# Designed miniproteins, single chains, continued (4): the designs that were tried, part 91

Each design is a single chain, and the fold is of that chain. pLDDT is the mean over its residues in the fold that is shown.

## One batch from the design tools (miniprotein)

Design m15355
Fold by ESMFold2-Fast:
Structure m15355 (fold): chain A 97 residues (1-97)
Amino acid sequence: MSREELERQLAITLTAAAILLVAAQLEASEEDKPLVEKALELTLRAMRAFDAEDYEAAREHLEEAIRTLESLKNPNGDAKAAAELLREARELVEELL
């Protein structure tokens, strides 16, 4: 896969994950809601790092977002789907390093 194609796939995957995390917040339990909000903020930070071509920072933010979502007590379907997309995004970022 070309670098341009990897960057395009990463942008799409990050955007989809952010949308799912916004949806996940609406259905999240009171206990999980702050963690979903943290994962969304970390995903947005990863998107900003990607725009700046700081792939190391993007990977670190994605790894923290994934760990945050894995700590949810009652993850809803949107949160689970977002976590899978963030793992895919992390793999794409690693190919750009």
Scores: mean pLDDT 90

Design m15356
Fold by ESMFold2-Fast:
Structure m15356 (fold): chain A 61 residues (1-61)
Amino acid sequence: MPSIEELLIEMMRAHGFSESVISLLEGAKLSDEDALLVAELLSRATRDPSILERVREHLEA
């Protein structure tokens, strides 16, 4: 099962974020609260609410 960090990295690449920004998540261990915060920021930046929904679904599993 992919980690929450791997899921966020995948979504960031799909939305065209730079590798330098993505590298900030590499090796990081995010709490559920931090992961949801990052997802909310990404959803807002990309105007894609499915990002937040996917992160919530992953954390509920």
Scores: mean pLDDT 77

Design m15357
Fold by ESMFold2-Fast:
Structure m15357 (fold): chain A 100 residues (1-100)
Amino acid sequence: NAMERARQAEEQALYQKALDEILSIMAKDLGKSVETIKQGGDLGALTNKLGISVEEIKELAAESEEKRKEIEELLEKAKKEVDDQILAQHRAALERNKAR
């Protein structure tokens, strides 16, 4: 009982850290606060990039340590997608302005 509770708390902590980190990236990309993203339905954009819901992320993290690794990989992919979008916007702006 105590061992199971400790494990659940650890899984929840990892999930929360991962979620906070990806929300922070989204907040920077959108120019909004993390809390605004959570409340304003911008979680839909986040879940669309990840291909899974926040509820599913929580469930997966709680199921097993193996699923925790999968969530970490999904979060890394989402970060890369955000970075790629920023780079694409920058390139498009330079091309439109004929900076070369």
Scores: mean pLDDT 57

Design m15358
Fold by ESMFold2-Fast:
Structure m15358 (fold): chain A 55 residues (1-55)
Amino acid sequence: SKREQAIEEAQRLLRQGKSEDEVVEELMERFGLSREEAQQIVEEAKRRLEQEYAA
């Protein structure tokens, strides 16, 4: 789904060391999301990454 693709992309960008604000901007441009929607996607991506990595 579009949401799942956005979450996967957010995880990729965060792994590359991009800031949360940079990831939000890229999600808005690439997926046509609102800022609030992009922020929710970033939060979900962060939760998934926390499960993969020790914080």
Scores: mean pLDDT 83

Design m15359
Fold by ESMFold2-Fast:
Structure m15359 (fold): chain A 94 residues (1-94)
Amino acid sequence: EEEKRKEIEELKKEYKELKQKAVSLYSAAEINKAGAEVSRELAERNAKRNEELAKKFEEGAKINEETAKENEKLYKEYEEKAEELKKKAEELEK
């Protein structure tokens, strides 16, 4: 009775926390993707004018791309965990 209600409340709380973390990770990944695209454009523009500067922009693009992939992976993991908690809470309410 009381224990079941308490378990449902905790699951809903954890669900909200995981969804907030997922949203933050998604936003971070999108920012990193945009940064990578800008860096690649700058590398292309500078390729013939300044090869050293172009190389620095290519390195920056790679770092942003790797960070975006990591954030996307974490986003998917948190979304999956949140859905599991949501389903568990819904089963307990039935």
Scores: mean pLDDT 85

Design m15360
Fold by ESMFold2-Fast:
Order: structure tokens, then sequence, then C-alpha cells
Structure m15360 (fold): chain A 116 residues (1-116)
């Protein structure tokens, strides 16, 4: 299980942890679930579809693609954005940010991890 989060409340972090531990992590786009805390269901579904191909990517490519998506949402001024994955090995991962600035910081962390 992996959790990379910035500018979330303790309650939002606990909610993400419960989602990672729960059976409800599955989505219409396979095993990707997207949570937009300040967005519509349609925006969350769009994010899940955009991220679905990343689950089967090599780790470095997946982190770079996730970083690009978070950078895109930061440019669009999105707030309270989260994405949860169930990897092919059934390892749950979550990435979330509570502000456009935090989205950029999470993207930077993902890019650093892509190089390791």
Amino acid sequence: MELIVKDLTPEEVELLRRMLEGAATASRTGDVTAFLFEGSYEEADELAKELAPTRDMPRAERYRHLAEVFEKYAKEGKKRVGAVFLDPDRRATAYAAGSPEALKEVAEELRKRAEQ
C-alpha cells in the first residue's frame, strides 16, 4: 500500500485509507477509482478513464503519466483531487492533493520516484 498526499485534512486522509482497505476500490474503468472532493461525478469518471491505462505501465512510466495528469489538473485550478488504484498484484496505491499548489508538489514527488 502506498499513499502520497498533500494539503488534505486528517479526516480526508482517513477516508482515503478506508477506501484503500475497502472492497469499493473497484471502478467502471477496471481497478482504478478517482475521487474529486470538489468536483462532479463526471469529472471523477473522466480522471479514472484517463488514469486506467497507467495501472499496467512500468512503474517509472506510470509515475510520469500520473505526474502529467496532476500537473494538468493544477493548471486547471482543481482542488481536492484524489486517485486510487489497485495494482495488478492487488497492491493498493493512492495519490491526492488539496490545492493546485499541492497537486504540483505531488506531481514533483511522482517525477522524482520515476527516476528511482
Scores: mean pLDDT 67

Design m15361
Fold by ESMFold2-Fast:
Structure m15361 (fold): chain A 61 residues (1-61)
Amino acid sequence: MKEELLKKAEEHLRKGQEAIRAGDHAAAAEHLRLAATYYLKAGYSTEEVSRRVQAAVDEAR
């Protein structure tokens, strides 16, 4: 079950990065929110999730 949640988190993180590169800020915000939600459900701390999402956003810029 944790592996399924992590797969969903990574998929949404990837789609969020693609949306950032495409300039679709609304889609990026939604996918990054979903990625954070799935990471939290998978047992990651708020601090860990914030760090992972921020790194992905920085890489996409």
Scores: mean pLDDT 84

Design m15362
Fold by ESMFold2-Fast:
Structure m15362 (fold): chain A 57 residues (1-57)
Amino acid sequence: GPAMAPLSTEERAKRAIELLSRAPSLDLDEQSRVGTAVAENRLDEAERIVDEANAKA
């Protein structure tokens, strides 16, 4: 988590791509929301979106 491992903007972008790769069934809208959450420094929200998408798929 960010408390233990502070991420740079580049590292956050890379992690977002990795999250999207593990959930290829994401809708375009969900993918955009993940990107926005990462850009706003809300990685927990991005992961929540991915988990929710996987649950409904």
Scores: mean pLDDT 71

Design m15363
Fold by ESMFold2-Fast:
Formats: sequence, C-alpha cells, structure tokens
Structure m15363 (fold): chain A 74 residues (1-74)
Amino acid sequence: REEVARQLALGLRWLGEDITEEQVSRVLDLVDKVLAGEITLDEALAQLDKPTLQRIARVIVNGRRHAAEVRAAA
C-alpha cells in the first residue's frame, strides 16, 4: 500500500497535480474505513480538501463496492 500510494502520488504530480504521497495515503486509509463501515463516504470526503483527492476516493470506493456486489451475486 505504501508503494501504491507512492506510485499514484508520482503519477498525479507528473500530470501537474499538487498532491503528496501523504495525501494519497490518507485517501487510501479513508477508503478502507468507508469499506469497513467505520465512516461514511461523505465523512471521508469532508476530510479531503482537494477535489482531485475526493474524486479518487469516490472512484475507488464505488469500484470496490461494485466488485464486492458482483462477488456476492456469484
């Protein structure tokens, strides 16, 4: 996860986004908490100041929820 956060932060910074590894790591931590049912997606988004980080969080949460629904249906 540390490696994934590092690679995502580097990719986003290469695209001109002002995003750090710490911010990407925070997004991944918040996503894990949302998926575990500890907090809501809205609460996670409220902790993220940058619109780009909020979009990334939504995409990951929705993608993982969709994958879980497909697995549950199988």
Scores: mean pLDDT 71

Design m15364
Fold by ESMFold2-Fast:
Structure m15364 (fold): chain A 60 residues (1-60)
Amino acid sequence: SLEDYQEEIDEGIVLIHIAIAKKYNNLTDEQVEEILREALAAPSAQEALDVINKKVEEIK
């Protein structure tokens, strides 16, 4: 079932969101790497997205 792939789906969602953030906020590769590291360490996809949004806001 889809539930058996939830971790992979959640990681994919995080990767898509960071790619969008990079494109629209002109993030450097170093900034993307730092944000991705923190986001992937988050206990859920929802918290990972919060990390991405918070870090992007701090850089603006």
Scores: mean pLDDT 76

Design m15365
Fold by ESMFold2-Fast:
Structure m15365 (fold): chain A 73 residues (1-73)
Amino acid sequence: MIPMASEEQRKEINELLKKIREAEDKGDYEKAQELAKKLAELISTLDEDSVEVALWRIYNAVLKIEGSPINLL
């Protein structure tokens, strides 16, 4: 069962993903890696049920980026 995530959580994840994409666009994979680590930390601070939903949303967004040099997870 997948619990519903809050709109606020979706916005925060979206903002981090956008920043990672911008870093990739600039070719700054070092900064992109640091942002990915911060994203992982944010997920770890979420509730157990929220973490699963957040991970699914992140996975979906990463799949849309296609060919991202950032290996999230």
Scores: mean pLDDT 61

Design m15366
Fold by ESMFold2-Fast:
Structure m15366 (fold): chain A 74 residues (1-74)
Amino acid sequence: MTFEEERERVLERLESLGLEEAKRLFEELVEALEEAKKLKAGNEEDMKKLKEKAAELAPLIAELEALLSPVFTG
């Protein structure tokens, strides 16, 4: 699946289960991922920003996993 297809699938599942906070957190995570994606170019500044985004994403992923642990399995 493409990233967009996977995003829609997860959002539909969260919405059907009434997990509004998990849906919101997931959307924040997706926005951060899209920003990191734009920074993949071979510039030193972009690499630094990408590392900063990776550090930012780690706690968001942990929060989302905690909210989704009984619902979402990989």
Scores: mean pLDDT 65

Design m15367
Fold by ESMFold2-Fast:
Structure m15367 (fold): chain A 62 residues (1-62)
Amino acid sequence: SRAAEIAELLKEAKEAYDAGDYKTAGEKIRELVERYGVSRRDIARLLGISERTVSRLIKIAE
């Protein structure tokens, strides 16, 4: 389901971020925004990071 796909991407983004893999974290976050329409604010809230950090991670992934 769409909800399960979003949950898996959030989990993968958090695991990558916690491991210091900011490029992979940014790529997963970018997919959440571009493919699933999840807002940067909601991603920040769900991952427990700032919206500014979310934007920076997306930029790292390009």
Scores: mean pLDDT 88

Design m15368
Fold by ESMFold2-Fast:
Formats: C-alpha cells, sequence, structure tokens
Structure m15368 (fold): chain A 81 residues (1-81)
C-alpha cells in the first residue's frame, strides 16, 4: 500500500527532524527533511530505487543524531505519540 508506505516515511522524517532540532542542529534537520521529501516524491513517481536511496541517506543522518544526542531522539519520539 503506497499510502501506508508514504505515511510511515512521513512519521520517520517528522521524528528525525524534531530530534535534530532538539539537538540544536538545524542544518541536519533541514537536510533530513529535504531527503525525506525527495524519498516521498520518488515513491509517488514509482522510482523505488531512488526512494530507497534517499530514505537510506535520511536514516544515516538520523542515526548520527541518535548516537550523538540519544535524549533528543527519546523526546522526539514522545512528542510524536
Amino acid sequence: DLDAQIAALRRQVEVAVEAARLAGDEETAEEIRRLGEEAIEALRAGDWEKAEEYARKMEELALRVAEEHPEAVREALERAR
């Protein structure tokens, strides 16, 4: 279900962006948002390979934020409830 995949990706992007912002890293938050938007656009266009590439890059940035600022990730997850 494409709608379900997009909804799941949007949730991941929202949490990752909020975590980066809570960590005080606006530049990384903007990059995560950009990559997430590109991944969603690729999914809508049926370009699964491109969507996976952008999603992977977004996840790599999100993992860096989690490694450096685990408290920010926890807070972002609580806010996304």
Scores: mean pLDDT 84

Design m15369
Fold by ESMFold2-Fast:
Structure m15369 (fold): chain A 66 residues (1-66)
Amino acid sequence: MSLDEIVKKASELIKKAEELYKQGKIEEAKRLAEEAVRLGREASQYDPVIAKVIIAEAEKILKKLE
């Protein structure tokens, strides 16, 4: 998977997780946010700066789900 594909997929997962959180679908929101963190970790092999941004945004959602 290319960096561009990882960024696109991670941003879509983050957006959907936030929408699910607003709907009260906590379990689904957590699953998508965790997947976005995983993709952010994979992105670190290509660009550690972009990877940190993805992980931070996904972790923001996970913190709201605590």
Scores: mean pLDDT 83

Design m15370
Fold by ESMFold2-Fast:
Structure m15370 (fold): chain A 72 residues (1-72)
Amino acid sequence: GLEERAFEAARRGKEAMEALRKATTLDEILRAIGAVLRSIGDIFDAALEYAKETGDWEKAKKLFDEASELAR
């Protein structure tokens, strides 16, 4: 469901952060930054949709926090 989508986005974000740390060319840096930003957006969208479906903004915030921590 939405939780799985948030954690999948977090895994992609972690991979993008690792790619950014290894990037040596401007093209690689820009591509990695784009991937990081996309993963953040995907996590936010999943958490927001969870809040809209459940009405539980506190749990939606927790989902965002947990997925964001996993992406580090």
Scores: mean pLDDT 83

Design m15371
Fold by ESMFold2-Fast:
Structure m15371 (fold): chain A 98 residues (1-98)
Amino acid sequence: MDELEKLIAEKLGEEFKYVPATSTVIKYDPSVPISAQITRLLVGLSTGFSEEVDPELVERIRKLLKEKKLENLLEVLERLLAGEFIPLSEIIEAVKKD
């Protein structure tokens, strides 16, 4: 998780700050770095441990990834949201390609 979060933070121009996931429900929180929220969403969808995903968070992430031109990560997010199984290693590779 730390490697993926650091990579996403770097691509977004954010300073990496480790924020542990405290809930199985992935909700938008303006007090949490968006890189941490993206990581939680991707890991939750990839592992199937997330029971509820906030549509506001999804929409904010989509807009940000499009704005930053992180097309590989956006494709991975859409595939995960469609219910496709994508391993964490492939998610990390997608971020590295952007």
Scores: mean pLDDT 71

Design m15372
Fold by ESMFold2-Fast:
Structure m15372 (fold): chain A 60 residues (1-60)
Amino acid sequence: SMEEELGRLFREAIEKIKELVKTDPSKAKEANKIFTEAMRAYLAGDYEKARELLKKAIEL
């Protein structure tokens, strides 16, 4: 389901941010900004935008 996919992507994005904090602080800051935008999209019910933003954060 979309909810299961989004839950997985949120967890993967958090793990990516944790990794980037240790290896590339500038990318960690960028990933955190994108993650915040993804959370706002999710709370607004824009699941497609949340999914795309989470994927973008994971790919950093």
Scores: mean pLDDT 89

Design m15373
Fold by ESMFold2-Fast:
Structure m15373 (fold): chain A 96 residues (1-96)
Amino acid sequence: MLQDPLGRELFYEEVKLSLLIAEGSIFLKAGDIEGAIEKYREAVEAAERAVELARELLRAAEAAGDAKLAAVAEHDLRAAEEAKRILEEEVKKLEE
């Protein structure tokens, strides 16, 4: 086996999350509130997927006794959960 496939999927979702946040911010600056809401909702979905992948990666690392990978997965899990909360709050504010 070459690399951890869960780590690669997690990285992909984290990149996707960052790009969707950037796109949402561009729409917001342009005055396209509906476009911004759409991108931030997609970003919430990417954050949710990152949370699930980070949890799976953490379980796999713990089962393997890989303390370094477990620490990385735990950090990524916390970051994804925080990003999801912030994005959900921003969507609610824009939908007022």
Scores: mean pLDDT 85

Design m15374
Fold by ESMFold2-Fast:
Structure m15374 (fold): chain A 72 residues (1-72)
Amino acid sequence: DMRVVGDVVRRELLSNPNLSKEELIEVVESLRKKGLISDEEAEELINKIRNEDLSVEEVAEMIRETLYKREP
């Protein structure tokens, strides 16, 4: 269930608010490698993390939204 995965990812990210951009990118790459998000979705998320001053909470919500879109 992608919604459960999204909730778990958000919880884990929010437990460490000091995560670096590189660590956030590694989370996205892990999701891509597991087939939970597409290459295109992963590239879009990574690009936003690299180019925007996003909080861990904002990144967690973006990942959750992406995973929720894969559930009809």
Scores: mean pLDDT 76

Design m15375
Fold by ESMFold2-Fast:
Structure m15375 (fold): chain A 64 residues (1-64)
Amino acid sequence: SLDEELDKAVKEDKRFKDNPASARVALTLEVIAAILEGREPQLEDSPENKAAVEAARKLYERLK
């Protein structure tokens, strides 16, 4: 789909790969997309991003 192609293009762009803000922005957008689509968000569980994942989970619980 177009959304999958856009997500892949952003994830593969070297300007965004090593920026700490990229993970936070991506998780926030995933929460919003999940709410708009009526589905559960796909949150990546990694040690480096655990705090951001927990914040995204709490955001989803507040907005759903």
Scores: mean pLDDT 72

Design m15376
Fold by ESMFold2-Fast:
Structure m15376 (fold): chain A 67 residues (1-67)
Amino acid sequence: GAAARRAEAERIAEEAERRAVRAILQGDYSTAIDVLEEAARRLEELGALELAERLRKGQKMVQSLAA
């Protein structure tokens, strides 16, 4: 149902954000970018476009830090 899809989407976003933060703290910006990209694609497949956009904005911010 819609509630189950929303819960799964929120779980994916939160897990990706935690993994990305951990990678950033270790200086591994490429892993952070990849984690956010993979999660954003999964969220798009679930129709969670708002959460996907949030992760893509995070990805762009990490790319700016890595430059």
Scores: mean pLDDT 86

Design m15377
Fold by ESMFold2-Fast:
Structure m15377 (fold): chain A 98 residues (1-98)
Amino acid sequence: VQQGVQAYGDGDYQTAIQYYQQAIQRDPNNSQAYTGLGGALRQQGRYQEAIDYYQRSISIDPNYPGAWLGLGRAYQKLGDDQSAQQYFQQFQQRSQQR
């Protein structure tokens, strides 16, 4: 996971994808790894694949705000502003500390 985060931060999205895929192979319920993989795919313009992985992350941990933010950004890039707005609302709700 940490190596995937580092590669993502360096803009090396292919390496980030490889590390996140390895994390998923070790733990198929790793919601953060699915969100990271979706993020790297989105940065490569692979929006539909990114959406699929963000949805998988949410199915594992619906309270992880990063996956909702990623879905909103991916749908916005696809021109689906209505879906993007819905997912941004879910992100905001989960990012509030109460």
Scores: mean pLDDT 79

Design m15378
Fold by ESMFold2-Fast:
Formats: sequence, C-alpha cells, structure tokens
Structure m15378 (fold): chain A 66 residues (1-66)
Amino acid sequence: MIGDTYTGTIVKVLSPTTFLVSFGDSVVKVTLTEPQDLKVGDVVEIRLLDYDGVTRTYTAEFIKKL
C-alpha cells in the first residue's frame, strides 16, 4: 500500500539516480537524490509514494540497499 516499505530487485538501470525495481508482480521507478553504486540484481528496500491507476505505475523512494 502507499507509504509502506517493500523489498525489491533492480531490473534496469536508467541512470546513476534512476532505476526500475521489481517487487511482487509490479515494477516501480525509483529516483535517488544522490547517485549511488547500484546495479541490476541488487536487492533494495523502497517506500511506495504514489500509484497512477491509469498507467498502473507506482512511484517509490529509495530507503537502502540490502
């Protein structure tokens, strides 16, 4: 749910600050305020911020790398 934290896996690196993270059957775009050394296959904790029901897309913030 929105505001909850989830564990996901990075499936695509779009930029040093922007990643696609898979969690459950969903994919979410995560944007960092500062670049971090993250790569495809890294397991991360994210917090869901919003959900657009039209595009069926979540927006999430990065909490930490696991």
Scores: mean pLDDT 76

Design m15379
Fold by ESMFold2-Fast:
Structure m15379 (fold): chain A 66 residues (1-66)
Amino acid sequence: SREEALEEVYERIKKYVEETGRDPTVEEIQKLIDELAEKYGLSREEAEEIVREAIARLYRERKKKL
């Protein structure tokens, strides 16, 4: 489902940032979009929207700390 895809991507990006101390590169984000589209049977556009939403959630959580 869309919600399952969103939760998976959110957790994957969050873990990546926690482990590396940096945001994913454009290339890493594109790979994640492709993987998500394949795994969940989504269009690339839908997968891109989900990844973008997950990133927005992470930035909103960062703002809460300010």
Scores: mean pLDDT 80

Design m15380
Fold by ESMFold2-Fast:
Structure m15380 (fold): chain A 86 residues (1-86)
Amino acid sequence: MELVKKGEELEKEGKYEEAAKYYLKAALEAARAGDLKTAVEYIKKAGEALAKAGKVTEGVAARLLAVALDIENDPALAAEVAERLL
């Protein structure tokens, strides 16, 4: 989980927008592997990081999309969403 570790390191440095990009890359990898729960978790984490970066609208949108993806239960759709948020 190198992408998630990099995101966590960037958050510790206060680089929240960069951290969000690494979480979205991790979400994309998880979604492509069929791991919807992990993909949804990292899209939520990216949304939280975006909010901390002052990108509140984008952060809320990412979190709402994560909830919708969990309801749809479609890893292919989750991969498409993660790509579009990058």
Scores: mean pLDDT 82

Design m15381
Fold by ESMFold2-Fast:
Structure m15381 (fold): chain A 96 residues (1-96)
Amino acid sequence: SMSVKDFLLESGVPESVANEIANILAKAGINTLNDLLLTPSEKLAAIPGLGNRRRTLLAWALYKRFPGVWSVSELAKMFRISRRQASAAVRRAEES
């Protein structure tokens, strides 16, 4: 599986933001995209520094890299964000 940093960069996340999120996730033992996908949503939401905006960005990045694999409802559950935030992230990913 690819590293979280490489996943974020390939999705179009700026390097400074990708580095910040990758470092936060690495402190929680999440180093690869596969680690991220296997992490329970409750645990992900409890990570210090991984607030609502950063989790919404992860949902956007995942849809950018793998369009249509997860629904809006599934992304909202996976990243513990509102359905409206997940819907907005999907729309931004489809328009870019």
Scores: mean pLDDT 90

Design m15382
Fold by ESMFold2-Fast:
Structure m15382 (fold): chain A 88 residues (1-88)
Amino acid sequence: MEAEEEFRRAAEEAREAVLAAEDAAGGAAAALAAVGAALEGLLTGDEERGREAARGAREAGRAAGGERAAEEGERAAEEAEEAARAAA
């Protein structure tokens, strides 16, 4: 179950970045929601939903306004896209 393991790691990293940005940005709730949606997409095997959630995480990371949050959002999106591709 390498796809789940890879996504879990990406989601944990994204969650840490979002939590760190929460008090400063106010965009953390959107980033967390996007990470949750990506996780749900992969767990249900819905590749398309996983890709949509990855784009949401990327946008939310950038909206949070910190370089770290943006980088972690990009990383989470890349990991989610890779996991979705591996699952298909």
Scores: mean pLDDT 60

Design m15383
Fold by ESMFold2-Fast:
Structure m15383 (fold): chain A 73 residues (1-73)
Amino acid sequence: DNVIKAMKELGLSEEEIELLKKQFEAPKVAEKKAEEAGFSEEQKKKLEEAKKLLEELKKMPLEEIKKLLLEEL
């Protein structure tokens, strides 16, 4: 996807990409666990917002993803 392509073009190693993938996957795993644990509406909203941000990054052009990754890193 575009996020992985942006990471490769920024010169990140496979190990660095795997570490970042784990961070990006954590919100999705946390969302599923939150549903099972009966989290509050505010907590569910924050998890949905994090998931939505991740999906937006996948839909973004490669150049915009690169800017966001450089800003966050």
Scores: mean pLDDT 61

Design m15384
Fold by ESMFold2-Fast:
Structure m15384 (fold): chain A 60 residues (1-60)
Amino acid sequence: MEEGRQAAQRLVDLYREAKAAGKTDQQIVEELKKFKEEIKKNGTPEQKAMVDNIEILPLP
């Protein structure tokens, strides 16, 4: 739903912002994982389902 879509979009935005800020791929992955953990603890069921379905794929 809308909350889930916003959570997914926020993950993408966080990745882009961190990359633009010069963070390493490792730092970006850590930040995104922390965001997922925050949502899984404090978010709505829809937000939890959406972020849980998003795989944080560190590129080789």
Scores: mean pLDDT 69

Design m15386
Fold by ESMFold2-Fast:
Structure m15386 (fold): chain A 94 residues (1-94)
Amino acid sequence: SLEATRAALIELLDELEEFVRKNSKDPETAEKIVEALRKAREALEAGDFDTALQYLIEAGKLIDEAEMDPETKRRAIRLLTAASILAVGASLEA
């Protein structure tokens, strides 16, 4: 269960990273979002779901501030929300 949740989380973060890289109009903002997502992934690989959640919150702030089409931004927030829900669930299973 926990291993499956971590794998699903990592896959979702990889999808979000690729989505941000392809759809952001500002490369500097995209790179900041990607860095936050990478740090979340590193925390997940270490089994530190609380640290992963902090980086997902940071990524959310950066996405909210990013210059993106409203539809694109909405999709990015949905992917991030799904990842955050899974991370909270995993933290509570520990």
Scores: mean pLDDT 82

Design m15387
Fold by ESMFold2-Fast:
Formats: C-alpha cells, sequence, structure tokens
Structure m15387 (fold): chain A 60 residues (1-60)
C-alpha cells in the first residue's frame, strides 16, 4: 500500500524518484504533504484512509 501512496504523491505533486525514495512510512508521507502546504486531517490513521484522501485531492 505504501507504493500506491507513492504513486499518488508522484501524480499529485510531481515528486522525483529521490523524494519518493525518502518516504518509508505513513508518517513520512504525511510530513511531505505538510511541507507542500497540504493539511492532512488527524483522522487519517492508516494507508487506506490516506489513499482515499489523496484520490479525493486528485479529483478536484
Amino acid sequence: KLNEIKALLKELLGLSDAELDSIKSLEDAISLLKSYGIEVPSSIKNYDELIAFLKELLKK
């Protein structure tokens, strides 16, 4: 599931392979989103919830 998050982050933010390689956990992905000014709701506790959130951002 982390690889699915990396794919969505690449699509959303245009991340380089080096930036994607820095993401090792859910917490790393959330920290990266915050660094880009994207507020992640505190309700997001697992990979499935983050994937749903990222897919919603891509649809707007």
Scores: mean pLDDT 79

Design m15388
Fold by ESMFold2-Fast:
Structure m15388 (fold): chain A 60 residues (1-60)
Amino acid sequence: SSEMRTIALAILDSPPERQVEMARTVAGTLSDEERADLAEHIRELSEDPELAERLVRALG
């Protein structure tokens, strides 16, 4: 969704040291379906596959 894409961009535009904490915090406010959609957008938009997978793991 456009909302989950916007959240993914906000996380990826944040300082690297804050990204995992932001992902964990956001995950606690989202449904399972929203977390899956957010994970897809993070993988699509991230230029670093290893960082993308760390962020996706932080979503749960």
Scores: mean pLDDT 85

Design m15389
Fold by ESMFold2-Fast:
Formats: sequence, C-alpha cells, structure tokens
Structure m15389 (fold): chain A 108 residues (1-108)
Amino acid sequence: NPGEERKEELLELAKLVEEGRYEEARKKALEIAREIFPDASEESLEHIADMLLAIAEEIAKNKAKTYEEIAEAGRATVKRLAEESREWQKAQQEEAAAKAAAQALAAL
C-alpha cells in the first residue's frame, strides 16, 4: 500500500526532526522526493524536500500517528507555507524598491 509506505516514511522523518537530526532528516526527505518525482529537477526536489521537512515538523509537534492526523498536518503546513511565501515575496519587493530608491538618491 503506497499510502502506508508514505505514512511510515513521514513518521520516520518526524522522529529525526524531533531528535534534532536535521542533516539526516534532509537527506531522507530528498530520497522520498526523488522516489515520488524521479524526473523532477534538483531545484524542484530541494523545494519538495523542504516541504516534507515542514510537514514532518508539524507531525512531530502534534504527535500525529494516524493517516488522518498526518494528512491534516500536511494541509496545515501547505497553508502556512503559502501564507509565508506571500509575505516573503512582499518583503522582497519592498526591499528591492527601497534599494532602487537609495541608488536613485545617490545619483543626485
């Protein structure tokens, strides 16, 4: 059952994260990402691995053990990352605008 295998892999990731073994957790997340998306670019795989690690942190925080609890942790993580991504993009645009204004002022 692919769902049961993925559940076990995510629980193992959560255990590594809870134990502070982040290097091993990142390596395992990349391995899982490559298994799911073998044709994905390395950049895409790194992004997927980061998402898997964020899901693992949510699983560890909530002590999720059932498929339903893991799925809920996944949904909560995706929602949080989407919100953080929007805020991060806005902050980057504001920083770029401030830098451009400073360069324009220096040219006067």
Scores: mean pLDDT 72

Design m15390
Fold by ESMFold2-Fast:
Structure m15390 (fold): chain A 106 residues (1-106)
Amino acid sequence: PVTLTQSPSVVNVNVGDTATITFTASADLGNDMMWLFQKPGEGMRVIIGNATKTMEGVRSRITGSGSGTTYTLTISDVQEEDAGTYYALSTKSYPPTFGQGTQLNV
């Protein structure tokens, strides 16, 4: 399986700050990765598909970038509703592989 590293494990920010989460894979994933978000007490939802595609209903201040082995989730103008856990997911091989998760505290 592809080795995945998601960093940092915790981000502490104030409302209006920018948060950045990075995901590194041991092999080129192309666009075969996505970002998921989970609020405490809620199920996970996809927020970024195909590495860079912001999903419908997700605010434009949340963006995905990167290709090959390094991918970045950027949350600009952080709001308290953004607090929760963010996961990178590789879909390059079966079974899909999750990153370790990043807790965002606002």
Scores: mean pLDDT 80

